# Designed miniproteins, single chains: the designs that were tried, part 37

Each design is a single chain, and the fold is of that chain. pLDDT is the mean over its residues in the fold that is shown.

## One batch from the design tools (miniprotein)

Design m1269
Fold by ESMFold2-Fast:
Parts: sequence; C-alpha cells; structure tokens
Structure m1269 (fold): chain A 64 residues (1-64)
Amino acid sequence: MEPPRVTVEPNPAEAGAEVTLTGEGRRTVVVRFTAPPVPGTYSLTLEVDGAVSEPVELRVVPRR
C-alpha cells in the first residue's frame, strides 16, 4: 500500500502550515495536523492508493 497523501489548502493562503499524517490500515485514517497561526477556513483532502477523498473544511479559531 502506498503511503497516504494529504493536501491542505489554506483560505486565506498561509505558507508554513505543518501537517503530520498518521494512518491505521483498516480503512480508517487519522490525520493530525498543526493548526496554522492564522485563523480561517482550510480545506483538507486525503488521497490513498489513488482514491481521492472529498474535501473536508476545517475552521481554525484564535487561541483563548
């Protein structure tokens, strides 16, 4: 099995976001990523063995 590939698209655009991918091989993939410092809406897309998931929207809020 090829390693899973994760694409994160910032909105607003922000370079330097860190993404750590951890997967378990029972059709379940757990994606852990470091939240970017800029609050906003981000899109996450996962690709496994050539299959591309639907984008998932993530909302980053300021630290309290």
Scores: mean pLDDT 56

Design m1270
Fold by ESMFold2-Fast:
Structure m1270 (fold): chain A 92 residues (1-92)
Amino acid sequence: SKAEEYLKKAKAYEKKGNSLSLKFKEKINFYLLALENYLKAAEHLPLDEKTSLLKRIKVELKSLDPFLPFMDKELKDKYNELKVKVENLLEQ
């Protein structure tokens, strides 16, 4: 399914973000790419699973709040884009 393909991509980016050799900026970028692919997966899931995954994405985005002062404009823009999309999907 499309959900399974996006979940595989999300997990791959999450694994890249966990690499010890990465600079902070690269690590955050991979985590945001993982969350973007989890969000895309959620759009192809049944309502209960979609809601559960969206709530998890929201928690993980919020865990990045302490790092916002250290993000450049590109990372902040991606963070804010994902935050808005998650909130909008949870209100549906």
Scores: mean pLDDT 86

Design m1271
Fold by ESMFold2-Fast:
Structure m1271 (fold): chain A 63 residues (1-63)
Amino acid sequence: SAAAARARRQLRAIEEVLEMNKDDESVIDKAKALVERLRATHPEVQAEADRVLAKIDEIRKER
């Protein structure tokens, strides 16, 4: 769907922001909240959202 395509583009944009802001806890927290909201609102992108959440966990583990 068009909504799923938009959600996937938002998830990709969030991943790019996370790559540039790995040391910014405020950015990481906001990104996590937005990804969780996208996951809840768009079940069709759950797999992509779970991947981004795993990336956030990886970033936090390396800090």
Scores: mean pLDDT 84

Design m1272
Fold by ESMFold2-Fast:
Structure m1272 (fold): chain A 68 residues (1-68)
Amino acid sequence: SFEEIRRRILEYLIEKGEWLSVSEIAKAMGVSESLASLALERLALEGLVEKRRNEKGVTLYRAAAPIP
């Protein structure tokens, strides 16, 4: 399910603790880049992941810091 894919992506980002591209996440999860991008955008809207662009314009995601 989409919710299971979102959960797995979030868990993966928490475990890695690194800034990862959509392509890297999609490959690790065995899903399309479009599906990974949609899941990541939803997680970012919920405040569960952080989004940035690097100097080459590549979009990167990382798990958000835990709420204190």
Scores: mean pLDDT 82

Design m1273
Fold by ESMFold2-Fast:
Structure m1273 (fold): chain A 60 residues (1-60)
Amino acid sequence: SDLEQAIAEVDDIIDRTVAQGRPWMDALVEVSKLAETLSPADARQLYQHALARLRRAAAA
């Protein structure tokens, strides 16, 4: 599905951003652009997934 593909891309975006030591806001900007291609319901799930993954990275 479009959402499943977007989640995979978000995981790559976050992993790359964290590995490069870039601000989390940079990842959220890319996630926002991707979310604009989805329905509002799928966009909300994508943001929830991204924020949960970023919070886990902060706690590790």
Scores: mean pLDDT 83

Design m1274
Fold by ESMFold2-Fast:
Structure m1274 (fold): chain A 93 residues (1-93)
Amino acid sequence: SIEELKEEILELAKEKIEETDASEAEKVIAMYLIKELAKAVADLLKKGASIEEIRKKFDNMIKALESMGASKELIEAARELGKEAIKKVEELL
């Protein structure tokens, strides 16, 4: 389900973010952005949005993290999260 997908994305995010050496403040900000992203992705899927629209949401999150000066390690973790989340979305569609 879309709700299960949202929870899977959040669990995966916790694992990947926690494995990084990023600061506690950076991790908190990243988790906040990911929670908002997961909610937005769930809403888009309920509306029948394309995989490309969902990819753009992940790309925008990465750009937001980069603009905030997030560590390279945190950005790479977020990119890997995006790849795995998109794969799960493709499996749902």
Scores: mean pLDDT 81

Design m1275
Fold by ESMFold2-Fast:
Structure m1275 (fold): chain A 117 residues (1-117)
Amino acid sequence: KEVEEVYELVYELIEKLLKGELSAKEVVEELKKKGLYGLALLAPIIAEVLKAKGISVEEAKDAIRAVVERYFELKKKDPDTPVPLYVILQPFMDAFNVSGAELNEAAERAEKRIEED
């Protein structure tokens, strides 16, 4: 239930961000309000990758679900240890052949958008 509710939220926030209905900063704040700190920056990063590669949010649906499932799996195994972004995003990176360099560029763009808003 929690995984499905969070998946639906993350999907909706990425979709609204891609449509320009929400800013990257607003997406981060919405996820933080839900205590989803480990996912807060991931949603804008995913959006930047999708935008750069011309991938629709619908095409990324299963990969986004896998990222959310991995976040909760890792949190359940060791809730006290911070998880690197690359570890949580691995299913998404594998699905779309995203390199570490491409992910770093997307993270820099996401961070800049959060700062500008």
Scores: mean pLDDT 82

Design m1276
Fold by ESMFold2-Fast:
Structure m1276 (fold): chain A 93 residues (1-93)
Amino acid sequence: DGLAPLSREELEARAAELLAKREFSEEEREELELHLRFVLKALENKELVELTVKEAEKAEKEGKFELAEEIVRAAAVSESVEELKKKIEELKK
């Protein structure tokens, strides 16, 4: 019940276009880049995305919005589900 999934090439092109916009602050561009990297990884590793959504939603429900954001950032830079699990465990300490 969402938009049709974009191809990886289309997502990469859109990411580059959005990051090139000078109206974004440096902080906004960094955050957007991390989120777009996460979306690109979703096309290759669905389990990593599902784990990220589950753990981030749990953190948000507990009012830990900063933890939810850090979980998404960890997912963007993780290459595997196992690496992400270790990073999430460290973030909870």
Scores: mean pLDDT 67

Design m1277
Fold by ESMFold2-Fast:
Structure m1277 (fold): chain A 68 residues (1-68)
Amino acid sequence: MKKESEEILKEALEYVGSVEFPSEEAGREFGERLRPYLEKLKKAAEAGDVEEAKKYAEEIKKIADEAE
């Protein structure tokens, strides 16, 4: 359902936005690691693919948890 997949995207973006970085370089490296998963999550959300959206949101959260 498109609305549900869009909520998953929104939650993932809010989670990522809560991450604080010690430097601009750390933020840039994090953004580069995140970009392919964010693009896949956006495509899944647009397609209404809840399962794919959850999968990529989980990967994004893992990357965010690894950020220092």
Scores: mean pLDDT 75

Design m1278
Fold by ESMFold2-Fast:
Structure m1278 (fold): chain A 103 residues (1-103)
Amino acid sequence: MREELIKLEEETQKILDEFVENKDIKSIETIKEYLEKYAEKPLEEIDKELEKYKDDPAKKAGLKIAKIIRVVAEGDKERIEALKEDRLKDLEEIIKRIKKELE
């Protein structure tokens, strides 16, 4: 489990880094959308969506972050909410930084 979580984090970070390098705000906003939508969903639903969107890097990255949150929080709603908000804040800060660079 811990090794699987590390791999999910590494895969997610690699996708995010590529979008940041390309200044692809729309893809990062898609990551944010899917993370927000699925972080509170059952793990089974997240896994089904991951299979559906396996060829969509932005949706896949958001879903992988949601899966990490669900696994790490062990079903604790308050912990899920806190981890979700932290990840959303990080993504929003990345978007703001890219927007400033494009001005």
Scores: mean pLDDT 85

Design m1279
Fold by ESMFold2-Fast:
Structure m1279 (fold): chain A 90 residues (1-90)
Amino acid sequence: GEALSLAEEALKHAEDALKEKDTEKKIGNLNTAAANLLKALSETKDEDCKAKAQKLLDDASTAGSTGNTEEAAKALLSAAKVLLDCSKSE
């Protein structure tokens, strides 16, 4: 469904962000992953899945605010995996 597609897109962008050496492209991938995860979260019906993904999105936001783009990418990757697994179970 929509949540699955958005979670898959977010996973791709989070992985690209982890591998990217160009700062502007890395930030672009982080922003795209975060946007897709927020949309996937809004489409997710399982409240436990929402809570887990929200915590990881909060962790990514905190890491990003301190300039830790690698930790932000890892948190977004984890959030994408949570929502992807939850969407496959719906």
Scores: mean pLDDT 82

Design m1280
Fold by ESMFold2-Fast:
Structure m1280 (fold): chain A 81 residues (1-81)
Amino acid sequence: MIEEKLKKLEEAYKNGDEESAEKYAYEILKIALEKIPELSEKEKEEVVKLMQELLQAIANKDYKSALEYAKKITELLKKAE
């Protein structure tokens, strides 16, 4: 599920579709937030830090950095499963 949102974010970024990139980045943040209670304290710290970095990248319209942070969030959440 989160991997599908990451692929859509990457496609939107490559196509210059900032509206879709922002939408999918927020959907990834929502999925990460929903998974926070399932994570260890160390994993929570790492994911929360990346979520803050992703929010800052979106605020700056830096969708290249947003994509990189979204990838790291996705990888950490997959490891926790």
Scores: mean pLDDT 84

Design m1281
Fold by ESMFold2-Fast:
Structure m1281 (fold): chain A 99 residues (1-99)
Amino acid sequence: MSLDDPEFQRDIQDALNRMTDSITRLAIDTLLSYGVDESLLQQYEQAVQERNDAAAKLLDAKLKGDKVAQEEAQQRLDEATQRLQQLEQELEEQKQKAL
């Protein structure tokens, strides 16, 4: 990807965040219909937002060529991704018990 248009990259970031939020909301509404714990769904929504924030910071660091900031943002993204995987497993287990 080219670094020559920071406004274009910011627009991509905003679009990805909006899409992720919409998908998360639809998934939460569906899971609530299966009787899944609302507090667990709220934790999942928060973890998605943390992942989005980490991805945004990684993109900003890449635009600035800050290698240290890139490594820190990547680590935060990896941590948020791992948390989401754990929450997804718990949500699937609750869904299976509700069925």
Scores: mean pLDDT 71

Design m1282
Fold by ESMFold2-Fast:
Structure m1282 (fold): chain A 70 residues (1-70)
Amino acid sequence: MIEIDMSPEKLKEYIIEFQKFMGLKEDGVLDEKTKQAIKEFQRILFLTEDGELDEKTIQAWLRLLERQRA
């Protein structure tokens, strides 16, 4: 299981990286566009669609990144 640091500082870093991944503004703010992108991501992965970048959502996202070949 991937270790996720849920401190506020690390959460902001994860939000920025997620925003970068989704092509959104990289401001680290969980605005409506970012929450909608998280909900759509959660829906695709069969997670709870709460729009929060929680540990389960971050773990699923990191696993997806590991599977993508650049």
Scores: mean pLDDT 75

Design m1283
Fold by ESMFold2-Fast:
Structure m1283 (fold): chain A 84 residues (1-84)
Amino acid sequence: MARELAEALREAAERLAEIPEVPQSVADTLRRLAEQALSEDPFEVEIAAALALMTLSITAKYVPAAREVAEEAARRVAELAERL
């Protein structure tokens, strides 16, 4: 599951980076969290998922152009996080 979470976060970062209205810091944050999701410490993996969900939720609220992409990514991350 950790590999799938990391992959989902990398895919979200790449899709959001294609949207000009999304600050680059959002994609950079999701890439860092994807690396953290590969941690051997389950606590760090769970924190990475929680921070990613918060980042995606805020992006969906404040960047209308990214709302659909961010909401789809958040649903995928939430499903994977429930299995941690």
Scores: mean pLDDT 85

Design m1284
Fold by ESMFold2-Fast:
Structure m1284 (fold): chain A 66 residues (1-66)
Amino acid sequence: SSLDLLREALDTLNEAGKLSKDDALAILDEEKARLRKARETADPNSQRLLDQMLAVLDHQKALLNS
């Protein structure tokens, strides 16, 4: 479900905060790939939620690279 996808993305964000920069970037990229894959078969409402989660993950990656 979209809520399960949201929970997993939030879990990944929390875990990234505990890791080195390189390890954090790796799990964020893996989660982004997972969400993009889920988006391929998602309905339009789920696609909007997934796009928002992808934006949050991209923001976190930008913070790590600044």
Scores: mean pLDDT 86

Design m1285
Fold by ESMFold2-Fast:
Structure m1285 (fold): chain A 79 residues (1-79)
Amino acid sequence: GTFPHADEIAAWVERATELVKQGKLDEAEKLVDEFEARFPENRPAALAVRASIYRAQGKTDEAERLEAEANRRVAELSA
């Protein structure tokens, strides 16, 4: 694999997603901030989770913008 700490990154994303599902948005935001600080090169994952937080808050336009940015970043890495 090309990504070091892939299992750790997956665990962060899973935990953040579960917090959003439970409505614990403040905890999810803190976790995303920590993730961005520790893994800045994995910005697409952080953007996707932050978009989920915005959707849970009813900020659909903000969420769609971040989802589009995350997808664009992933496309750049996959080319």
Scores: mean pLDDT 75

Design m1286
Fold by ESMFold2-Fast:
Structure m1286 (fold): chain A 66 residues (1-66)
Amino acid sequence: SLEQVLEQALQNFKLHLESTDDLEVAEKQGKKVVDTLRSRGYPQSQVDEFEKRLKELLKEHQEKLS
C-alpha cells in the first residue's frame, strides 16, 4: 500500500540521518524524494503529510547536532 511505501521511505531516511552529519546532503535527498512522489501523481494529501514528517525528522536531527 502507499501508506507502507511512505512509512518505509521515512524509516530509510531516518537511518540515513543517523549515519551522516551532512545536513545539507540530507535536505537535498529529502527534497528529491518528495519531488519524485509528486511527479508520479501520488495523492497530494499523502505526499504533504510525508513531507511534513520528513521535515520533522530533519529538524529533530538538526537539534541533536546543535
Scores: mean pLDDT 79

Design m1287
Fold by ESMFold2-Fast:
Structure m1287 (fold): chain A 64 residues (1-64)
Amino acid sequence: MSAEEIGAAIAEVARAYREEGLSTEETARRLGEATGVSKSTILRRIRRYGSLTRAATAIYLELS
């Protein structure tokens, strides 16, 4: 995937989390599908940063 496609996919998952009340577990699963990063790694990043938005930004920067 291009960096633009990865960024768009991450943004859509973050939107669903904020607007639709997606669980942290389901959000991590969707981010894993969109980025190819393991769900376990994403959950660890969320715990480390204490924020889904910060974790998603860190993942995007690692993939870009």
Scores: mean pLDDT 75

Design m1288
Fold by ESMFold2-Fast:
Structure m1288 (fold): chain A 87 residues (1-87)
Amino acid sequence: MALARLEEAARKAEEAIAAGDYAKAAEELERVIEAAREAAAAGELSEEEAARLIELAEVLKEVARLKAEGKFEEAEEVLRKASEEHR
C-alpha cells in the first residue's frame, strides 16, 4: 500500500534529520515524493493532498541535500524562496 510506504519513508526521514544525517534524510524524502505520487495514482490521496506533500518534500529534500554538502546559506535561501512562493 502506497500510504504505508509514505509513512515509512517519512518516519525514516525524521530519524535521519534527528541524527544529523542529511544525506539519508534527502534519500528518504525522495521516497516520500515517490510514495505520494503512487498514493495519488491509487486514489489513496487526493491530487491536491499529494501535490502539497510532494511540494513540501521537494523543498525539504533540497534543503537536506544542501546541508549534507555544508551549504547552509544556500539551504536557507531555498526555504526563504519556498515561503515567498506559497503565500
Scores: mean pLDDT 80

Design m1289
Fold by ESMFold2-Fast:
Structure m1289 (fold): chain A 87 residues (1-87)
Amino acid sequence: KVEEAIKLAEEAFNLALTDPVKAYSLAEQALDIARELLNEGKYEEALKVLDPIIKILRTLVGLGHPRAPELLSRAEQLKKEAEDKLK
C-alpha cells in the first residue's frame, strides 16, 4: 500500500504540468490510501504518503485546478491527525 501510494504520487507529480486532470486523479487515489493507513493506525506510513500528495496538490492549486484546494485542505487535515496521534 505505502509503495503503491508513493508511486501514484510520483506519477502525479510528473504529470502535474502536462496532464493536471490525471495528476489530480492519481493524487486522489494516493490520498485514499493515506486515509486507509490512518484508519489502520499506521500513522508514520500515512505521513510518508501525505507529504508528496500535499506537494502535488500545492502545484495543482498554483495551476488553477478547481478541485485541488479542497483536496489539499483534506490532505493537510489528515497530516495534522497523523502528527497528533504520534505525540
Scores: mean pLDDT 82

Design m1290
Fold by ESMFold2-Fast:
Structure m1290 (fold): chain A 91 residues (1-91)
Amino acid sequence: MVKVTVTIRGELEVTRAMAEGLARFGEKELGLEARVEYDEESGTATVTLEGEASDEEVEEIRLAAEGMLGLARNQGHEGVEVEVEVEELEE
């Protein structure tokens, strides 16, 4: 069982759209449980994806997050940052 936490910082409308995209990707493509939290004060969105995932599926989440960051920056949202944390729950 793994827990992948993706923290997205920037303008709330952009971070929300990225978070919703990542949550949908995790739920629809990987079958993971997705939770999204927003901090209106900082414009931060946090996506938590939890479940049984292979190392390959964890890499797919990381690549999706990096891809969304690249798209946001190419569209002029240069202040957007993404951080991915992976926690392996002991067996």
Scores: mean pLDDT 82

Design m1291
Fold by ESMFold2-Fast:
Structure m1291 (fold): chain A 64 residues (1-64)
Amino acid sequence: SKEDLEAQLKEKFRTLSKKQRLCIMQALSCSDVPPLLLPCLGQKLHTLTAEQIVQVEKCLASSN
């Protein structure tokens, strides 16, 4: 699931809306709000809980 999530994020990141990116940032509690979300996400992916993975997946699926 973490590998699948990382692949989805890498693929969709270029097409993600601002709202989706902010959703992911909030789900992961990234204090840094840099233009580059991926470095923060990459570090946290290795320590994500199943619940956090589900939250990020919801952000990716949400286009509304």
Scores: mean pLDDT 64

Design m1292
Fold by ESMFold2-Fast:
Structure m1292 (fold): chain A 61 residues (1-61)
Amino acid sequence: MAKVVRQTTTDPETGRTRETVIIEADSEEDLDKAIAELEKQGIKLSEQAKADLREGVRRFQ
């Protein structure tokens, strides 16, 4: 199953706040479901970003 964790962290060197999204998926199908849920929450990903994420999952299957 895919897990999505959203974290807001402050860079200790610059003091700037950044949002990090961690996606844990064991298959491309689970990744696609996680992406769909993020888009429902208002997070918009480019098609290139989606392709890069799918390639990442494929390399570690």
Scores: mean pLDDT 67

Design m1293
Fold by ESMFold2-Fast:
Structure m1293 (fold): chain A 73 residues (1-73)
Amino acid sequence: GDSLTDAVEREKGLPDREVQDLISEVAAALAAAGLDSLAQIEEAVRERGLSDEVARALHRVWQLGRASAAEQA
C-alpha cells in the first residue's frame, strides 16, 4: 500500500520527509509534463537522464495514482 512505498525508501537511508518531498515533486513534474502512463514515464526518465532513485519514485507515484483512480471509478 501507500505505507510500503515510504518503508522501501527508508531502507535506502533516506528520511521520511525527504522521501515524501521527492514523491510530491515527482508527481507535480509528471502532471506538468502530461505523463499518464508507465511507458511515458520510462521514456521521460531515459530522455532526461534522471537518476535511478528518481526513476523508482516515478514508478511508485504512478502506481499510487492508478490505485486512487481505481477507487474513484
Scores: mean pLDDT 56

Design m1294
Fold by ESMFold2-Fast:
Structure m1294 (fold): chain A 70 residues (1-70)
Amino acid sequence: MKPSEVRELALEAARRLGIPEELVEKLLSDPTGQFKLALALLGGGDVEEIVANLLGIEGYIPLSEAVRLG
């Protein structure tokens, strides 16, 4: 999978989950994060769940975003 495809899928997932794009960019700047995301995508995983898990957000509204709304 091309790095540009991994980035685009991760950014789309971030937008759908309400995660700041900066957190995804930080993940993509780390080779380990890029590798884990690409591996999980190749395995046919849910992109949103994979991105949330790698950022420490377990497939629900991020606590940081929930705090901002309260």
Scores: mean pLDDT 63

Design m1295
Fold by ESMFold2-Fast:
Structure m1295 (fold): chain A 86 residues (1-86)
Amino acid sequence: MEEIRKLGRELGLPEDIIEGVLKLYEEGLPKEEAFRILEAAAEIQELLAKPSLTEEELERLKENLEIVTRIPAERAEKEREEEALK
């Protein structure tokens, strides 16, 4: 918990984003995946602050957006699958 908050604050992320990632961690998301979401969110924030993106920066934005969306979506799908087995 403390390490997730520390990393999020060091990366300059809003508290809402940090708390969202903490909730996912408390619901069973591995710490490593939580860190990946925080780092991806920080890089998205940095890239979107630029007036224009290079081809390389656009690809990085795409990759980070996939991380932020895919990990939570995969978690939600896993929860639905486990519920169906009960």
Scores: mean pLDDT 73

Design m1296
Fold by ESMFold2-Fast:
Structure m1296 (fold): chain A 86 residues (1-86)
Amino acid sequence: MMTAQQLLDKMQALLQQFKAETDPQRQIELMRQMGDLAIELVKIDPSKADQALDILMQALRASTDRATILLGIGNILRVIGEQLDS
């Protein structure tokens, strides 16, 4: 079982890959992976939600197709919000 810190560390590693990536399709794949980790992170430690959101917002700022990445982040945030309401 991964700890909250291990999930954050993986998200940060994916963020660095995202920032170096120039292919929009590959950026979408990396964003989906970060989203899956963010959802898992807030399930095990809701106090880390702000840190997960910061990483996703950094990905948005670095994205080549901001509209597509923003839509993806919006879907992730909806799931996180549903999890926090539980």
Scores: mean pLDDT 83

Design m1297
Fold by ESMFold2-Fast:
Structure m1297 (fold): chain A 91 residues (1-91)
Amino acid sequence: MKEREELKKLIDEYYNQIKEIDPDLPEAVKLVRATYFAISHFLEKKGIKLTKEEGEKLQKEIREDVARARSMTPEEAKELVDKKIDEIVKL
């Protein structure tokens, strides 16, 4: 639970930064972008090194999720965030 709470805190911090820079971005886009910034920060902070395959998968997911976020509801984006938190804390 500690890692999950740390990641949620990072997401909130990045979300607020994105909101300040570009308040006109859709909520879902801001949330998904904040989540990936938070994941990168969390992995670096914890010294977690992804394999080449894991890194390539993450980059693909970033591209796909950010693209889909433009058509997501805020609720759908929150579900995606929770799923990504669960995946990352299991590493």
Scores: mean pLDDT 79

Design m1298
Fold by ESMFold2-Fast:
Structure m1298 (fold): chain A 75 residues (1-75)
Amino acid sequence: MKGEIVLARIDGDPRLYRGIDMGRSGDKRLIHFYEFGDKAVAPEDVIPTGEFEENPPKLPNVDEAMELIKRGIEK
């Protein structure tokens, strides 16, 4: 759920990282990781914790944030 604290995998890393679910865009979830910021993650790589962040970061447009993240990877 949006605003929920989640555990998620990134880039084939077997470790789970904590982050905040910022919402769904298409088949991906935009997760704000505490350690490295926003990244689009497949829903199957996201594990909900049932806990919610009291002060979740605010994004004005999730779809645009996901597009910028994708373009950043191609550098």
Scores: mean pLDDT 66

Design m1299
Fold by ESMFold2-Fast:
Structure m1299 (fold): chain A 99 residues (1-99)
Amino acid sequence: AAAFAARRERLRANLDEIVEQIKTSFDAFRDELIKKVKSEEAKKRINELVDKMYDIAVEYLRRLAEAETPEEAQAARDEFLKKSVKLANEIMEIIEKEK
């Protein structure tokens, strides 16, 4: 589809800028999560999980940029959502235990 090709080309042209914007968003998210926990071990674990979420977000963008079909792009989204939900649940469990 022409719309898919146009979005893919814009992503490819601006991938580094989009990655930097996402990094800024994840750094802000990290800071807010760290404020919700008291122990240094919980802070360290949240940092590790946020780093993993950032890594999978970057991998998702890379897969979208490399996708030749809408179906490949959808597979990348599905995998990203699955991994993100798992990590988000782990973060929420840590925060709940520190309340």
Scores: mean pLDDT 84

Design m1300
Fold by ESMFold2-Fast:
Structure m1300 (fold): chain A 87 residues (1-87)
Amino acid sequence: SMEDLKKFREKVGEIFDKWNEEAAKIINDKSLSKEEKIKKIKELAEKFLKEIEKVGKELNIPKEVLEEELKLAKELIDLWIKKVEES
């Protein structure tokens, strides 16, 4: 339904904001090596992707819509890794 799609997009936006802030803390942590940052970001990425999939399944979101959001999430994860490598 349109209401379920709206709820999904709102929840996914909140999930993106939450995990992006957590990734930023890791990226900006001067006590961590690049290797430690990459490891922590990969662990965080698994939780990020699982949370999106869980919300999508709970709201019975069409596979195509869920896959589009997972693609955007993976692009954000790649950006987190790139920011660590470039610092």
Scores: mean pLDDT 90

Design m1301
Fold by ESMFold2-Fast:
Structure m1301 (fold): chain A 69 residues (1-69)
Amino acid sequence: MVEAFARLVAAYLRLGQGEKAAQIVKKAIEMGIDLGELVREIQRYLATLTEDPEDVVKKAEEELKKLGY
């Protein structure tokens, strides 16, 4: 769950869409995700993400929709 939000934020940051990334962070916090854990996972994905950011966004959004987000 935290990983899906973190991947989506990292992908939006790689696409230069900081405002969308910020909205996803806000939504994750409202859903009860710890900010410190979320930031740590975002940093990890930014360092290790090798996939096309557009594909990562699509996959993460689909995963979150299946989870009811």
Scores: mean pLDDT 78

Design m1302
Fold by ESMFold2-Fast:
Structure m1302 (fold): chain A 69 residues (1-69)
Amino acid sequence: MSEEQIEEILKEVEEKLKKEGKISREELANLLTKYGVPLATALSIAKEFIENNYDLELLRKALEDLSRR
């Protein structure tokens, strides 16, 4: 996953939060799978993000860690 793809994911999530105040685990997992994240990993990341009150920096770090190998 490229830095540009990570920024696009973060932008889409931030815009969703601004419009609706929340994003579901399923919605975030589906977005992540669109960018090539395996479903089980996407669901795990989505759960952690939601349980940590939509911390965008936590999401960024998780996606960067996936890009590392």
Scores: mean pLDDT 83

Design m1303
Fold by ESMFold2-Fast:
Structure m1303 (fold): chain A 64 residues (1-64)
Amino acid sequence: QGAADGARKAAEKNGIGSGGQVSTGAYEAPDATADSLLGAVIHASLGGGFGTPQQAEDGARLGA
């Protein structure tokens, strides 16, 4: 729940979990702000943070 829920919240804020995003996540942001923040959320959740729900939530919260 932490990994999926947190990552989805951050992704939706960046417009990725909204179901076919095109504004921020799906297409790269101008100064890569949304992209870097999105990448941090995804990598934190899928990488080291994804193993533990708490860590994944913390990673997603960082990006959100």
Scores: mean pLDDT 47

Design m1304
Fold by ESMFold2-Fast:
Structure m1304 (fold): chain A 68 residues (1-68)
Amino acid sequence: MTLTLTLIVIAPPDTPREAVIEEGKRAAEEMLRSQGLEVKGIRVVAVEETYDEERNELVHRLVLEVEV
């Protein structure tokens, strides 16, 4: 069964995209495991990035497809 999850990851502007994606995947897996679901795979569908100048942060919206 495939689930679609949207996660928000906030990081400093110099954070590599790979690191943000790995954090999002980890958070999704932990969340689903806490619900008793077996995670068989995670696919990144979309990554949207917004810069917050006042806080000097990148706001990443991750859309993930998770096979359970």
Scores: mean pLDDT 82

